Designed miniproteins, single chains, continued (5). Designs and how they scored, part 34

Each design is a single chain, and the fold is of that chain. pLDDT is the mean over its residues in the fold that is shown.

## One batch from the design tools (miniprotein)

Design m17151
Fold by ESMFold2-Fast:
Structure m17151 (fold): chain A 85 residues (1-85)
Amino acid sequence: MRISVAGVVAYMSGGSRETAEKAAARMRELAEAGAVLSLDELAAVFRESGMSDEQARAAARGVAMLGGHETRADPAGLRRAAATA
C-alpha cells in the first residue's frame, strides 16, 4: 500500500516540534478510542495542534491514506501516523 507522502510531511512539519507532538498525542487518543473521523474532523484536530489550514488538510488526507481510505481516517491510519511523529 502507498501512502500520501505530502500529507505525512505536512503533519510532521506542522510549524514546530510541539505542534507535531500534540497532533501525535491526539491521534493516539483517538485511535485508542476506536474513532473514525472525516477529513474535516481530522483537519480540525491538526489545526487545534497548531497547523495551518493547508497543512491540516494535507495531513488529514495522508492519515486517511495510511488506513486505506480517501475520505475518512480509521484507528489503524491514526495509529500509524502517530508512530511516525
Scores: mean pLDDT 69

Design m17152
Fold by ESMFold2-Fast:
Structure m17152 (fold): chain A 64 residues (1-64)
Amino acid sequence: SLAEVQQLLQEAGQPTTPEEIARQHQILLEDAETYRIAFHLSVTSEGPWQLARDARRLDLQAQA
């Protein structure tokens, strides 16, 4: 969700503008779909989203 993306950006010390939240949300959706396909997980699986979120959080924290 957008609220979850906003929280992630706040935790990573990144800007929380509406534009940045929307941009990062799109990236996370694409990353989650990539993980889902790569690991043959179901569309309703939370695993791909969790993997994408955790990886992005670490990347953004490293950039801050």
Scores: mean pLDDT 74

Design m17153
Fold by ESMFold2-Fast:
Structure m17153 (fold): chain A 103 residues (1-103)
Amino acid sequence: SLEELDKRVEEILSKPTLTNQDQVELLDIALEYVKRGELEKAEELFETIYNDPNALQPIKEIAAGLLLYLGNEELVDKYLKENPSVETEFRVRLIAHLFKQGK
């Protein structure tokens, strides 16, 4: 249920530091929010993952692509300028494209 997802988010975010496993769990919950039409909750979780300095680059790339899918172009542009790589930009934009096509 939505209430169970909200409770799990609260439990994870109550921790002083998030592990990589916590970040993956937040990503999975955010994707479930997208499936349920809870787009604002999904965007907040993607931003939380994206802004975590301990998040692994692949997790950040997925979060950035999903933020781009939700229309948050400013944060994604900043990320791509700070992490200049043709491959990273391609993967971020590909993730956004695939989600836009999959609706």
Scores: mean pLDDT 79

Design m17154
Fold by ESMFold2-Fast:
Structure m17154 (fold): chain A 61 residues (1-61)
Amino acid sequence: QDKVDQAIAKLGKKISELDLPEEVKGEIAREVYQTVRSVKDPDKALEVGEKKLEELVKKYS
């Protein structure tokens, strides 16, 4: 629970710092947060979220 919230906060900050349009950042954030909240093991929340963020940044780059 707490680890999921911490992961979302850290990932949200990274997304806000990306050099991308606000609309794209919003789409990335939505997909990343959904992925993080779907993780069964909270200890893996940040790791899974970071991997998803890397995939989405490559897609929109």
Scores: mean pLDDT 81

Design m17155
Fold by ESMFold2-Fast:
Structure m17155 (fold): chain A 76 residues (1-76)
Amino acid sequence: ADAHYQAGLEKRKAGDLEGALVHYGQALLEDPDYAEAAYNLGLVYAEMGDTHGAKVAYRLAAPAIPEAEEKLKELA
């Protein structure tokens, strides 16, 4: 899970948003409670203009990350 999360961060830094989604998704597949991966997945979806994907990802992160709740309110 952590290795995929780190790979997702590197892809995002390189501007490979689709690559970042794949790696954050893999991190969540291995650990569904990986709140940081879900939060960053939401940020990438938002950067790509996918508001639905962003909302779904932020809802997964919200129980552990208060910033995800704030992002959901901004998107509503």
Scores: mean pLDDT 80

Design m17156
Fold by ESMFold2-Fast:
Structure m17156 (fold): chain A 75 residues (1-75)
Amino acid sequence: ASEKERRAGRGAALAAKASSGIDPSGETGEEAYKNLKEAAERGRALGEGGGISALQHAEKAGADKEGLREGANLA
C-alpha cells in the first residue's frame, strides 16, 4: 500500500480508538490529541501531506475543531 494508505490506516486506527472511548485512566483527551499530532508529524516526515490527513481523522474521532486548526499550522 502507498504511504497515504498506511497513514490513513494509522489515522483511522487512532480515530477508532478515540471514538471507542480511550481508557481515561492512562491518557487525557489532551494527551490523546498530542499523540495524534505527533503521529501526524511523523507521517509528514515519511512523505507528502499525510500529516493533514491524520489530523482530519482525529477530527472525525471527536477531536475539537480548535485542535484541528492548530494542527493545520503544522502543514
Scores: mean pLDDT 49

Design m17157
Fold by ESMFold2-Fast:
Structure m17157 (fold): chain A 65 residues (1-65)
Amino acid sequence: AADLDAIVEALGRKYLLPHVEELLAQGRLEEARALFERRLANVRKVAPRAADVLEGEFRRLLAGH
């Protein structure tokens, strides 16, 4: 549902992306990628539109490092 995608996206932006960004800032690229991919796989099963948005944000974070 659209509401579920919005909630999952908000949670990903609040909790997942900041943690991934912190790992990238520490030079822990492999750990950041592994964490993101594990979480994204679960998100995609229930909120595929939120997963697409979060994947785009992760690619932007990688480009900034």
Scores: mean pLDDT 84

Design m17158
Fold by ESMFold2-Fast:
Structure m17158 (fold): chain A 82 residues (1-82)
Amino acid sequence: APPLPFPTRPLSAEEVAAIRAVNPDSTLRAGDPVLATTTPEELLRIAQEYARAKAEAEKSTGRDGAIHYAVQAILEAALALA
């Protein structure tokens, strides 16, 4: 696998529980790598913003636009998390 250019840390069980409270469909698990500099509060905020934006896009823009928006939001969140 290609080397990661930045340091990572494992997610704690508490962080995963907080994320799942906001987004129950989250695939993140305890021990998953995230940016070492990302705080639990920042990670939760990103998850909350993603979940809200996804819900609004699905509700307001119609199915096709919502899918494209949701995919973009996921990719942006992935870049922020690691």
Scores: mean pLDDT 64

Design m17159
Fold by ESMFold2-Fast:
Structure m17159 (fold): chain A 98 residues (1-98)
Amino acid sequence: SVKDQIMSTIDQIKQLIPSATIDQLKQATKYLIGALSILGKNDKAKQVQSKVNTGDKDQIIQAIQDAIDTIKKNMDKNPDNWPYVLNYVKQAYDILSK
């Protein structure tokens, strides 16, 4: 299912975070912010963007992890949005897997 693809891709993203560069983390997080906006989590998206703007790798990692956990927690509210969430999550994965 689309949900299973989102969950699988998120698990792959989590594995790539420790080895990613700051630039990869910043670019990937932009796509995860897109997914948060689709899910109506605009306040969380702003909080995540604020941590990315610090340029601190540990804060960016915490922000991307918080974004992922928020996506997982809010997935079941709007199943019609799953294809759009999947597109953003796959784009984040593509950046981190380079």
Scores: mean pLDDT 87

Design m17160
Fold by ESMFold2-Fast:
Structure m17160 (fold): chain A 118 residues (1-118)
Amino acid sequence: VEKKKEEIDKEIEEQRKLAKERKLEKNFNFAILVDLLERLVEAVVNKDEETFEAYLEKLKELVGEEVAERIAEAIRNRDGAALRAIGEEWAATEDEPARARLYRGIGIHTARLLEIAA
C-alpha cells in the first residue's frame, strides 16, 4: 500500500515537470527563433561572417540543418521571397491556426528586416 503511493507521487511529479517543460519549450523556442533570425540579418548587414556562422550553428540545433541552411542562403542572398515561402511552408505543416499565423509572421518579419537593411 505505501509502495503504491510512492509510485503515484513520482508519476504526478514527472507529469508536472513534463507539462512545465513543454509550455516553456514552446514559448522559448519561438522567442529564440525570432532572436536568431534577427541576429543573422544583423550579421549579414555588418558583413560579420564569424558571428553569422555562430548563430547559424544555433539555428541548426533549433530547426535542423536542412531548414537552417535554406534560411541562411535566403538571408545571405537577401531573398525576402524565399523567407516568406519558408514561413508559408512551416505554416502549412502546423495544425493549430494560431501557430500557423506565428510561423507566417516570422517569415514576413525576417523578410522585411532584410528589405529595410538592404
Scores: mean pLDDT 72

Design m17161
Fold by ESMFold2-Fast:
Structure m17161 (fold): chain A 86 residues (1-86)
Amino acid sequence: SAEKKNEEKRKKAEEVLKAFAPLIAERVEKEGPNAELAKEVVNEIATKYPDSPVAVTAAGIILAGLIFSSKYNPEEYEAMLAELKK
């Protein structure tokens, strides 16, 4: 069913994101969240996991959120970074 297929895609995306989350956190802490870092990470996930567009989309949203919160909401930025480091 479509629901089962969507659940399987979501689980695969969660696994990919879990593998990349600590690497994203390390780079963000060292370099600061920025558009070039976001582009590089999204492109790497898209290249290594072409069958996981949900993971690419989720990573893009997370990185955009980190960039935005770093400028306008430092408390949210710290909370998001802590979630990635789990």
Scores: mean pLDDT 78

Design m17162
Fold by ESMFold2-Fast:
Order: sequence, then structure tokens, then C-alpha cells
Structure m17162 (fold): chain A 60 residues (1-60)
Amino acid sequence: SFADDMRKLANKGLEQGVPEDVVSRIVQEAGELSKTMSQDEVVEEMEKRLKEEIERVKAE
């Protein structure tokens, strides 16, 4: 389900060291996007944003 996909992505971000406030922001942004985009497009956009934050953590 969409909710399960979003939960898995949020947990992956936390496991990879992304700060909780950053993950919460991305989840909130995904919720807003879901009003105008398909669920698949929202998941893809959330994955993209989360990947960028994971790469920032790994660069530290």
C-alpha cells in the first residue's frame, strides 16, 4: 500500500542516518504532493529527496 511504501522509505532514511526532522519534512512534502500527483509519482519523488539527504550524510 502507499502508506506502507511511505513508512518503509521514512524508516530507511532514519536507518541511514538522516535526521528525524528532515525525514518528517520529506514525508510532509510527499503528503502535499499526493493531492496533485499519483501515489507512484509521490513515492518516486520521496525516494529522490531521501536519496539526496542520505548522500549528504555519507559525505560527512
Scores: mean pLDDT 81

Design m17163
Fold by ESMFold2-Fast:
Structure m17163 (fold): chain A 68 residues (1-68)
Amino acid sequence: MTTREIKEALALFFKQDPSKVKVESETYLDESLKSMIKVFQSYFGLKDDGVVDEETAKAIKEFLKKNS
């Protein structure tokens, strides 16, 4: 799973475009993405480590399929 697919899924999940987030540094973007991943994981009953493992990747793909 690519970083782009992760960003797309999170944008749909939170109903906003990640490019619209007011960030000025790569460090902030990375921390924001990790926090968003944790919220997504918690919502689907997955381990909320902020790490995209196989279970998280599968949930993201299924979410994209259902909501697109």
Scores: mean pLDDT 67

Design m17164
Fold by ESMFold2-Fast:
Structure m17164 (fold): chain A 58 residues (1-58)
Amino acid sequence: MYKVVLVAPDGSETVVGEFDSLEEALKRARELAARLAPGHTVKVLDEDGNVVAELRPP
C-alpha cells in the first residue's frame, strides 16, 4: 500500500490518501501538485515509509 502525503510550507504533513498501487498514488499526487500553491510538496510513501516520489507545483 502507498500513502500520498501533503507537506505544507511550515513542514506539517497530512495523509490525503492510501492506495493499493503506485500508479493510483502517483495519479493522485499529480492531481494535488497541479492545484497547490508554491511552497507545498506532495510525497508518495511505500508501506515501509520510504519516499518513492516527490512532486512540487509548477
Scores: mean pLDDT 80

Design m17165
Fold by ESMFold2-Fast:
Structure m17165 (fold): chain A 113 residues (1-113)
Amino acid sequence: MEELEKEVEKLLEETKEKSKTSSKKEQLELLIETLKRIKEILSKVKDPEEARKLLMFALKKLYEIALENNLFEAAKLLEETGQKISENPPKTTEEAVKIVEELTKELEKLLKE
């Protein structure tokens, strides 16, 4: 678990750094790519509670990155997803992965505008 948490922290730090030199479209693409990598990391988590904690941590950090880059629509989707998890926590790691997949699809719709 500690190694997967460190992998997520490193990924989020790289995302934040890359976002500073990126266009608005590239920043949104970077958030989407980061979520796809978080999904891969979550699929390795065996305990649903640990998967939930890791996902909530990642969503909070991505929300902060989105706000810093004025990606307000993406930030809103990240916040709404976090709220849904708080109200209805995933019972399995597979459910946590599906939450990330749905969030990724919603963010991809913003790229098609």
Scores: mean pLDDT 85

Design m17166
Fold by ESMFold2-Fast:
Structure m17166 (fold): chain A 66 residues (1-66)
Amino acid sequence: AKVSGGTVRQVLRSHGITSPADVGLSYAELARRAGVSRATVRNLLSGRIDVDAATAAAIVRAILDA
């Protein structure tokens, strides 16, 4: 299933996180940890693209584990 950037942002907001910077991560570091490009992270968190559930979970987990 595809997951929207809006859904990812809502999950992060429920944990008090509004951006990767709130946990000391750059977009480059987040992309490295999640195994995706910086553009994918930036576009997902801005709500411009949908990703598969595994990619969304990897990004959320990388932020929450920071």
Scores: mean pLDDT 77

Design m17167
Fold by ESMFold2-Fast:
Structure m17167 (fold): chain A 61 residues (1-61)
Amino acid sequence: RQDVDELVRGLERYIQSQPLSPEVRAKIREVAEHLRENPDVSMDEVVERMAEIGRLLLRER
């Protein structure tokens, strides 16, 4: 759970510091909000949601 809180803070800082598209920003906020509302999510679900962000970033090459 502490790792999830750290990850959520990292995502928020990343949004603030990087010139991201609105689509990527929305996805990162969606993932961060989901993780905050569901602190008991499995690590597998965390990894899957982070992979979704990664796929969007690769699409915007």
Scores: mean pLDDT 73

Design m17168
Fold by ESMFold2-Fast:
Parts: C-alpha cells; structure tokens; sequence
Structure m17168 (fold): chain A 80 residues (1-80)
C-alpha cells in the first residue's frame, strides 16, 4: 500500500540519520531515535512516524554538524 511504502521511506531516512550519529560516536542516541520512530509507527501509524522522524532528523542533523565541526577543528589542531 502507499502507506506502507511511505513508512519504508520514513524508516530509510531515520536509518540514514542514525548511521550519521553512529559515525560520530553517538550510537546509543542513534538507537534511541530509531526505536522512538518505530514506537510512534506502532502506536499512531504512519502519520505519527512521519512527525517523529522529522523531529529526530532535525535534531540529528544539528548534532552531527556540531560534532563534525568540532572533530575537524581537533584534527586541524593536531596536524599543526
């Protein structure tokens, strides 16, 4: 169904965001975010999953950008 296809797309976006968090060492947070979206899907269906995924993705993007900027600054300092 279209709802099932949309849920699969939402979960793929969440998995991508979770993978980025794991890359910067936030594995527990990544799993918590993935679990939260799955739980929202089970409790409220596709609409709840989409809402939760949007909030999670925005939060993960901000955290990932900040951590990558800090990591790059540390690498530049270590290379000097």
Amino acid sequence: SEAEARLAEVMAEVDAAAARLKEIGLSDEAQQYRDAVRQAAEDTGVMGAESMANAVKASADKATAAARAARRAAQLAAAA
Scores: mean pLDDT 78

Design m17169
Fold by ESMFold2-Fast:
Structure m17169 (fold): chain A 70 residues (1-70)
Amino acid sequence: DKDIKELNELRLKIAEALISGDSSKYEEEIKLFQKKDKKYEDMLRAGVDRDEIEKFIKDFIEEMKKIKEK
């Protein structure tokens, strides 16, 4: 919920940083994204439905990679 919203917000900030051309800021956003991804792994250990979380994380990671490649 709040983590999902924060991941989406982070994705938008990464895209905005790329448009601005500020690579230093972009790299900080990537680190923050990785930290949020670790939180999702902790949720998996807590017994949350793995299949649902994995699907969401995978889609988000793929989107982030596309932004980086652009």
Scores: mean pLDDT 61

Design m17170
Fold by ESMFold2-Fast:
Order: structure tokens, then sequence, then C-alpha cells
Structure m17170 (fold): chain A 77 residues (1-77)
């Protein structure tokens, strides 16, 4: 839902400000999925790009790969 998308976006920003980059990446990823499910492709792309950035900062290669795969699928929509 759009409400779940916004909730995860706000949690991502919270963890980002705390320097908790793995948690930030995870919540931005969940937000991107929720926006995509709601049909907001532009927002989904934005949140997947943020997820990639924070997983990179954390050195989380698995998280980065997962977010990149989601971004690729979203760009085809």
Amino acid sequence: SLAEAKKHEELGKKYEKQGKYVEAGKHYYKSGLAYFDAGDVDKAIELFERSIEYFRKAGDEIGESLARAALSVTKQA
C-alpha cells in the first residue's frame, strides 16, 4: 500500500540520519517495492536508487545486488 511505502521511506530516512546504512538500505528497498506495487514507478525507481546507494556505503553486496535487480525490473515497466 501507499501507506506502507511512506512508512518504510520515513524509516529509511531515520536510519540514514543515524548512520545505520544497512537498515537504511533495507527500508528504502521495502519502500521501493511498496511504491512499485502501488503503480508509482517513478517513486519506486527513486527509492531503489537510494537503497543501492546505502547498501554500497555499508559494503552490503547482497543488498546492493537485490536492489539493482529490482531497479532493472522496474525500469521495464
Scores: mean pLDDT 89

Design m17171
Fold by ESMFold2-Fast:
Structure m17171 (fold): chain A 82 residues (1-82)
Amino acid sequence: MDEEMRRIQLGVEKGILISEIRKSIPEVEISIAEKVAQKYIDAKERGDKDEVKKLEEKIKEAKKLAEEGDYKKAVELLKEAA
């Protein structure tokens, strides 16, 4: 039961992250957003705090690039994170 609840919570968090990435960077392919979100969830489940932090920093930088109009660099940074 606890494993199922954890799986549901991680699935919700993954969906939220995909939505946030796509809202901030509309030019990104859904497959890239899904890959980045899955990698983040996998790292979080493993307790790999360094990888979680690195992914959060890359996502934040990609969002900043998109806000500045540099969608190409934002997408490339997410592809590197995937």
Scores: mean pLDDT 81

Design m17172
Fold by ESMFold2-Fast:
Structure m17172 (fold): chain A 71 residues (1-71)
Amino acid sequence: MPSIEEKVERMVKILEDESAPAVVRANAARELGEFGEKARKALPALEKAAKEDPSPITRLAAREAIERIKK
């Protein structure tokens, strides 16, 4: 079975995939937030998405995920 670290890396790839629908990227951000501190490696990608993603929903999901990961 994929480890939590492998799942985090997969979610980061989805979050950074500009060809993925905004809803799919937002869901990837939310899943990273649900992993909490175990997703700390995803913080740079989430911070970029929170600032730069063209979708407001994805930016919001990334901000919420950052808060959940940081505590």
Scores: mean pLDDT 84

Design m17173
Fold by ESMFold2-Fast:
Structure m17173 (fold): chain A 89 residues (1-89)
Amino acid sequence: SQAEAMREVVFLGSTVGLAEMYMFIAKKTNAPREEIERQFEKLDEKIRELKARVEKLFPTLSPEDQARARREMALAEARLKRLREEVEA
């Protein structure tokens, strides 16, 4: 349903936000690289699962909700790309 798809989009955005918060704290506290990599592997797996759920529900959305979900997905993917680059740095 449209409501279900919108909830999945919110969960995706929230999970990415949690990953950003973790990276901020990890950088401030000089967390070991191995710990950061382990935590990101877990978050990456969860985020990949949530992205798949949103994409599966996409055809059930109105054109306006599709446009909104597409924008939120693109923003989440851009944020994830930046986080992955930070892990590699």
Scores: mean pLDDT 80

Design m17174
Fold by ESMFold2-Fast:
Structure m17174 (fold): chain A 70 residues (1-70)
Amino acid sequence: DASVKALLGGSYVLLGVADPENREEYIEKGYELASENRDTLERLGELAETESPEVQLAGARALRNRAEDL
């Protein structure tokens, strides 16, 4: 359900922060899984903004993709 997907989404974003080689893929998956929970997406966006430019870019792209699905 949406709550379980939000938890998985958060886990994938943390994996993206920890694993530079798979960062963009993990962050995109994290935001995709969390897309059903607005508050979680907002929190993940804030987390991405406090990290390296690569994490910030991946987070911004993921949020943009989710917004375009609306």
Scores: mean pLDDT 66

Design m17175
Fold by ESMFold2-Fast:
Structure m17175 (fold): chain A 56 residues (1-56)
Amino acid sequence: MKDTAEEVRAAVEAVLALRASDAPQWIQDAVELAARVVIDLSDADEATKAEALAAL
């Protein structure tokens, strides 16, 4: 899809927001795992994926 890079950025942003929100660790871990899967399986270019994974 044309918006894959936006989805990757949204996934990273969601993880960082939860880390700042004092959410329980198991929720943070679950969302981070989901975000990593989304990034890995996305049609985004390699640079976008590498930057997103480095931000996590």
Scores: mean pLDDT 77

Design m17176
Fold by ESMFold2-Fast:
Structure m17176 (fold): chain A 74 residues (1-74)
Amino acid sequence: STTDELRAYARGLLDTLRGYVERGQREPLTPDEAAQANMLVQELARLGGFLSPEEQQEFDELAPVLVEAYKEQT
């Protein structure tokens, strides 16, 4: 179903954001990477309700880190 496809897509976005945070802990994100990560944060925020409560909690922890990285590079 479209709902199952959107849930799978949202989960994939969360996995990608986790990768950006983990990489950023090893070395600073480039401006292009920070901009891309910020765009994906906004995309996943629009998909609110397609994540489980546990996945939403993880997103709430990851998103501020990536938004701040973007602000520091602009």
Scores: mean pLDDT 85

Design m17177
Fold by ESMFold2-Fast:
Structure m17177 (fold): chain A 83 residues (1-83)
Amino acid sequence: MISDEEIREAFRKHDTDKDGRLTIDEAVKALKDLGLFEKYGLSEDTVKEQLERYDTDKDGYLTEEEFIKATRDIIENGKKFKR
């Protein structure tokens, strides 16, 4: 299973602005680096929509905690999908 520490490390790697926040596009790149798009068959549009729901401040950025929560929900939704 992917750990919260692995999610946090991906966040920090893609925090190019060094402001403790990711843009939605940077968050998508972090999730790709974690292998979640390949592992769960995710689309960029679906992931972006889910990430935007966790933008509590509605400023176009995700904090580390918002990113961890969004990533966990994306994983849970991916695991529940049965074809």
Scores: mean pLDDT 74

Design m17178
Fold by ESMFold2-Fast:
Structure m17178 (fold): chain A 89 residues (1-89)
Amino acid sequence: KAEEAIELFREAAEAYLAGDFERALELNERALKLLKELLKTDPAAAYAALAEGYRLAAEVAEALGADPADIAALRAAAEALRAKAEELA
């Protein structure tokens, strides 16, 4: 289930880079729905998958030339979520 969410985030990142923002949003919403269910049974895995989602979002933002502050915020969010996953494991 965590792997499914991570794969959906990866596909969303690819869709976003291709300019298919509607598809990217759909895939991210599907990933978040899976993580919401996973949070009830395996919160460590849920936070780890969400951290990977934010890491991919930061890479997309950097590739598209987003503001450095926005990229830094996404990376900080990924790091915080990974730390939370490690705390819960």
Scores: mean pLDDT 84

Design m17179
Fold by ESMFold2-Fast:
Structure m17179 (fold): chain A 94 residues (1-94)
Amino acid sequence: GPPADPNVVPDAAQIAAAQAILEAAATLSPRDFAAHVLEVLSALPDVQAAAGVFVALLQDPRLAELAPDRARFLVQLAGQVSPELAAALAARLA
């Protein structure tokens, strides 16, 4: 489908999903983290909802604390949703 709009205001469910992803990054192995993120994103209704989750991640100060492997995985996934969100995530995580 077309790339999602990166200029979205995340809703409460998307903010909660972003928080779950950040908690998983701190507690799970790289493999289990990747599986968890894919499960969370696959449960969303569309790519625009996934964009909302990535916007919520960008707004959370804990994003900067991610290990490089978790950071790279999230950037790769964001690129499938929106190239602009992938670029914003990469800049935030550098």
Scores: mean pLDDT 83

Design m17180
Fold by ESMFold2-Fast:
Structure m17180 (fold): chain A 98 residues (1-98)
Amino acid sequence: MISITNDPEDQESTGLGPLTDGRAYIIKEDDEIVGVLTGGNVKGNITSFTERPGGVGNTLYYDVIGEEGTSTLSILKDVWNSKKDEIEKALQELAKKR
């Protein structure tokens, strides 16, 4: 199951340091960290996921574009390819809470 957390301990484990609004949202598949949502604080309905240039190794980067704001998603390729609908749903639920 895909879950999203902003737990400080999970954020520390990613090594991301200070971010916009001082936090990242951590994306997990079950208990494993598989991605991070950073910056912009996407809010409301998500209108598109646009791949950013510069994906490296096994990681994809997406602009998560909402009605209000844009955030950056970093996500493992294999997880995105297998769990895309579940990830998009979880991100949409997060954005509506903002």
Scores: mean pLDDT 70

Design m17181
Fold by ESMFold2-Fast:
Structure m17181 (fold): chain A 93 residues (1-93)
Amino acid sequence: SDEARRLIEQAAQAEQQGDYKKAAELYLKAAEVDPSRRPLWLEQAGEAYEKAGDYKKAAELYRQSAEEFESLGDDERAKWMYEKAEEAEAKAK
């Protein structure tokens, strides 16, 4: 949607400014307003939290993205997201 596109453009701008927490929040808002692409936006939010050093939050979002991709029948992308979650969990302390 146009709203989701605007949020994604704002998230990309926040990433360019190094504000990864703001970028993650904007991707999470995109997931809420664009449910057809929710797993993609959850993946992007996870990556943004990972760049922010919030590995626990990144892992949670990667697992949510994996479950959504799995529910859509995208087993390969779900597996990749589960692997990302495990890597992020290993970095969390």
Scores: mean pLDDT 88

Design m17182
Fold by ESMFold2-Fast:
Structure m17182 (fold): chain A 65 residues (1-65)
Amino acid sequence: MDEAAKRLMEHAKALQEAGIFEKVEYKDGKFILYIKNLTPVKLATASFFKAEGDILGFEVEVEEL
């Protein structure tokens, strides 16, 4: 849904600005989170974002650069 997708994208952009995600994409109802240099904090944050997305009906995938 457009409003929920916008909210998730805003959250993802904030995490990108914080240095957690290198890049974020939204394609075909799916969020793709790109992470460079995996750390426990980045993995935990991505897992929480994935749970939020799943609740709202979106798929979330994590990709290491």
Scores: mean pLDDT 80

Design m17183
Fold by ESMFold2-Fast:
Structure m17183 (fold): chain A 81 residues (1-81)
Amino acid sequence: MPSIEELVEELLKKLSELVSEELLEKIRGVIDAALARGTSEANWRRMLLEIAELLDEANVSEEDKAKALEIIAETARKLLA
């Protein structure tokens, strides 16, 4: 099974194709904060909302935002399993 660190690095690699490096670092900060809070569903929902807000602030296209959120949701599902 991949480690949490491996899942996060794979997530960031996939997101690097859709978002700027500066935005990617902000997203990493949100993920690290969520991991520090624990693996509850409420913490993962909060993480997804914070990331969606960052994507909106950066004016990422709706198509790329949807792809990014799905990648993040898949990673969150693997972390909860």
Scores: mean pLDDT 77

Design m17184
Fold by ESMFold2-Fast:
Structure m17184 (fold): chain A 68 residues (1-68)
Amino acid sequence: MTREQAAEAALKKAEEANDQEVVDLVKELEKLGMPKEYYEALIDAINAPPEEKARTLELIREKIEAAK
């Protein structure tokens, strides 16, 4: 999976799940050119238990802030 394919898949899955928080994070990752691994983590987070999802989203937010 390329970065572009991972971004598209993450956005589609987040929109299908009506997960606006993940949609916003995908868009931020695209603006910063972040690696495909972050999009793959977001895809996994959509289907994860709430506690695991919260940890994944927090780690991704930390990486976004570090990349600014």
Scores: mean pLDDT 81

Design m17185
Fold by ESMFold2-Fast:
Structure m17185 (fold): chain A 62 residues (1-62)
Amino acid sequence: LRAQLAALRAQRAALEAFSDDPAVQEQLEQIDDQIMDLQIQLSTDPDAVLLARAVQNAVKRS
């Protein structure tokens, strides 16, 4: 999990240089979602996982 989080953060930083490209911007949004999910998994707190899932779902419904 931590290694995956580090890899995603590195990928995000590399892609951030090309954030003017709409395709890259879409990938950055997907990477941000994955980073959030992994950070919550690392917390080992079920309530934190549920809260973050609720926030993501609320954003999707908006």
Scores: mean pLDDT 72

Design m17186
Fold by ESMFold2-Fast:
Formats: C-alpha cells, sequence, structure tokens
Structure m17186 (fold): chain A 94 residues (1-94)
C-alpha cells in the first residue's frame, strides 16, 4: 500500500544521501559518473516500487521531480542543492 511505498522510498532517500556523500568525495569525473549512474538506478527502482505498491501518480510525479533535481545537482557538483532536494523528498514522504 501507500504506507509501504513511503517506507521503501525513505530507504531509497537514505541510499541517495550516501551516494551524494560518495560523489562529493570522488577523486575524478569517472567516479562521479559512476555515482550518478547508481543514483539513476535507485530512482528507477524507487519509481517502479512506488507504482507497484499503488502510490498515486500525482505523488509519483513529485517524487520523480525531486529525484531528478537531486541527480542533476550531483552531476553539476552542487552537493548542497542535492541534499536540499533529498530533504524536500524526505518531507514529502513523511
Amino acid sequence: GVEEARKELLRDVDTLERIVDLAEKAKNQFERDVFVALAEIVKAISILTARRLGMPEELIAEVEKLFDEAITAIENGDYDKAREALKRLRELLE
């Protein structure tokens, strides 16, 4: 149900927060690109899980927008912006 979807997505937010920390500590662009790819996989799994567990499409669209804001921020090296997007996503899911 929707509650189960929210709990699963909150775990995915925790995973993305760790990915942000790893990307910020990355030694070169190749390592950053790997963490961006991992973030995209987490987003894809999260959206599929949300749909499977019956989260409303309007809420899924807002979740996807915040994941995209976080991932774009990681790509741009703006880790504070990535963390702010994830904070907003966490607040949406709580």
Scores: mean pLDDT 89

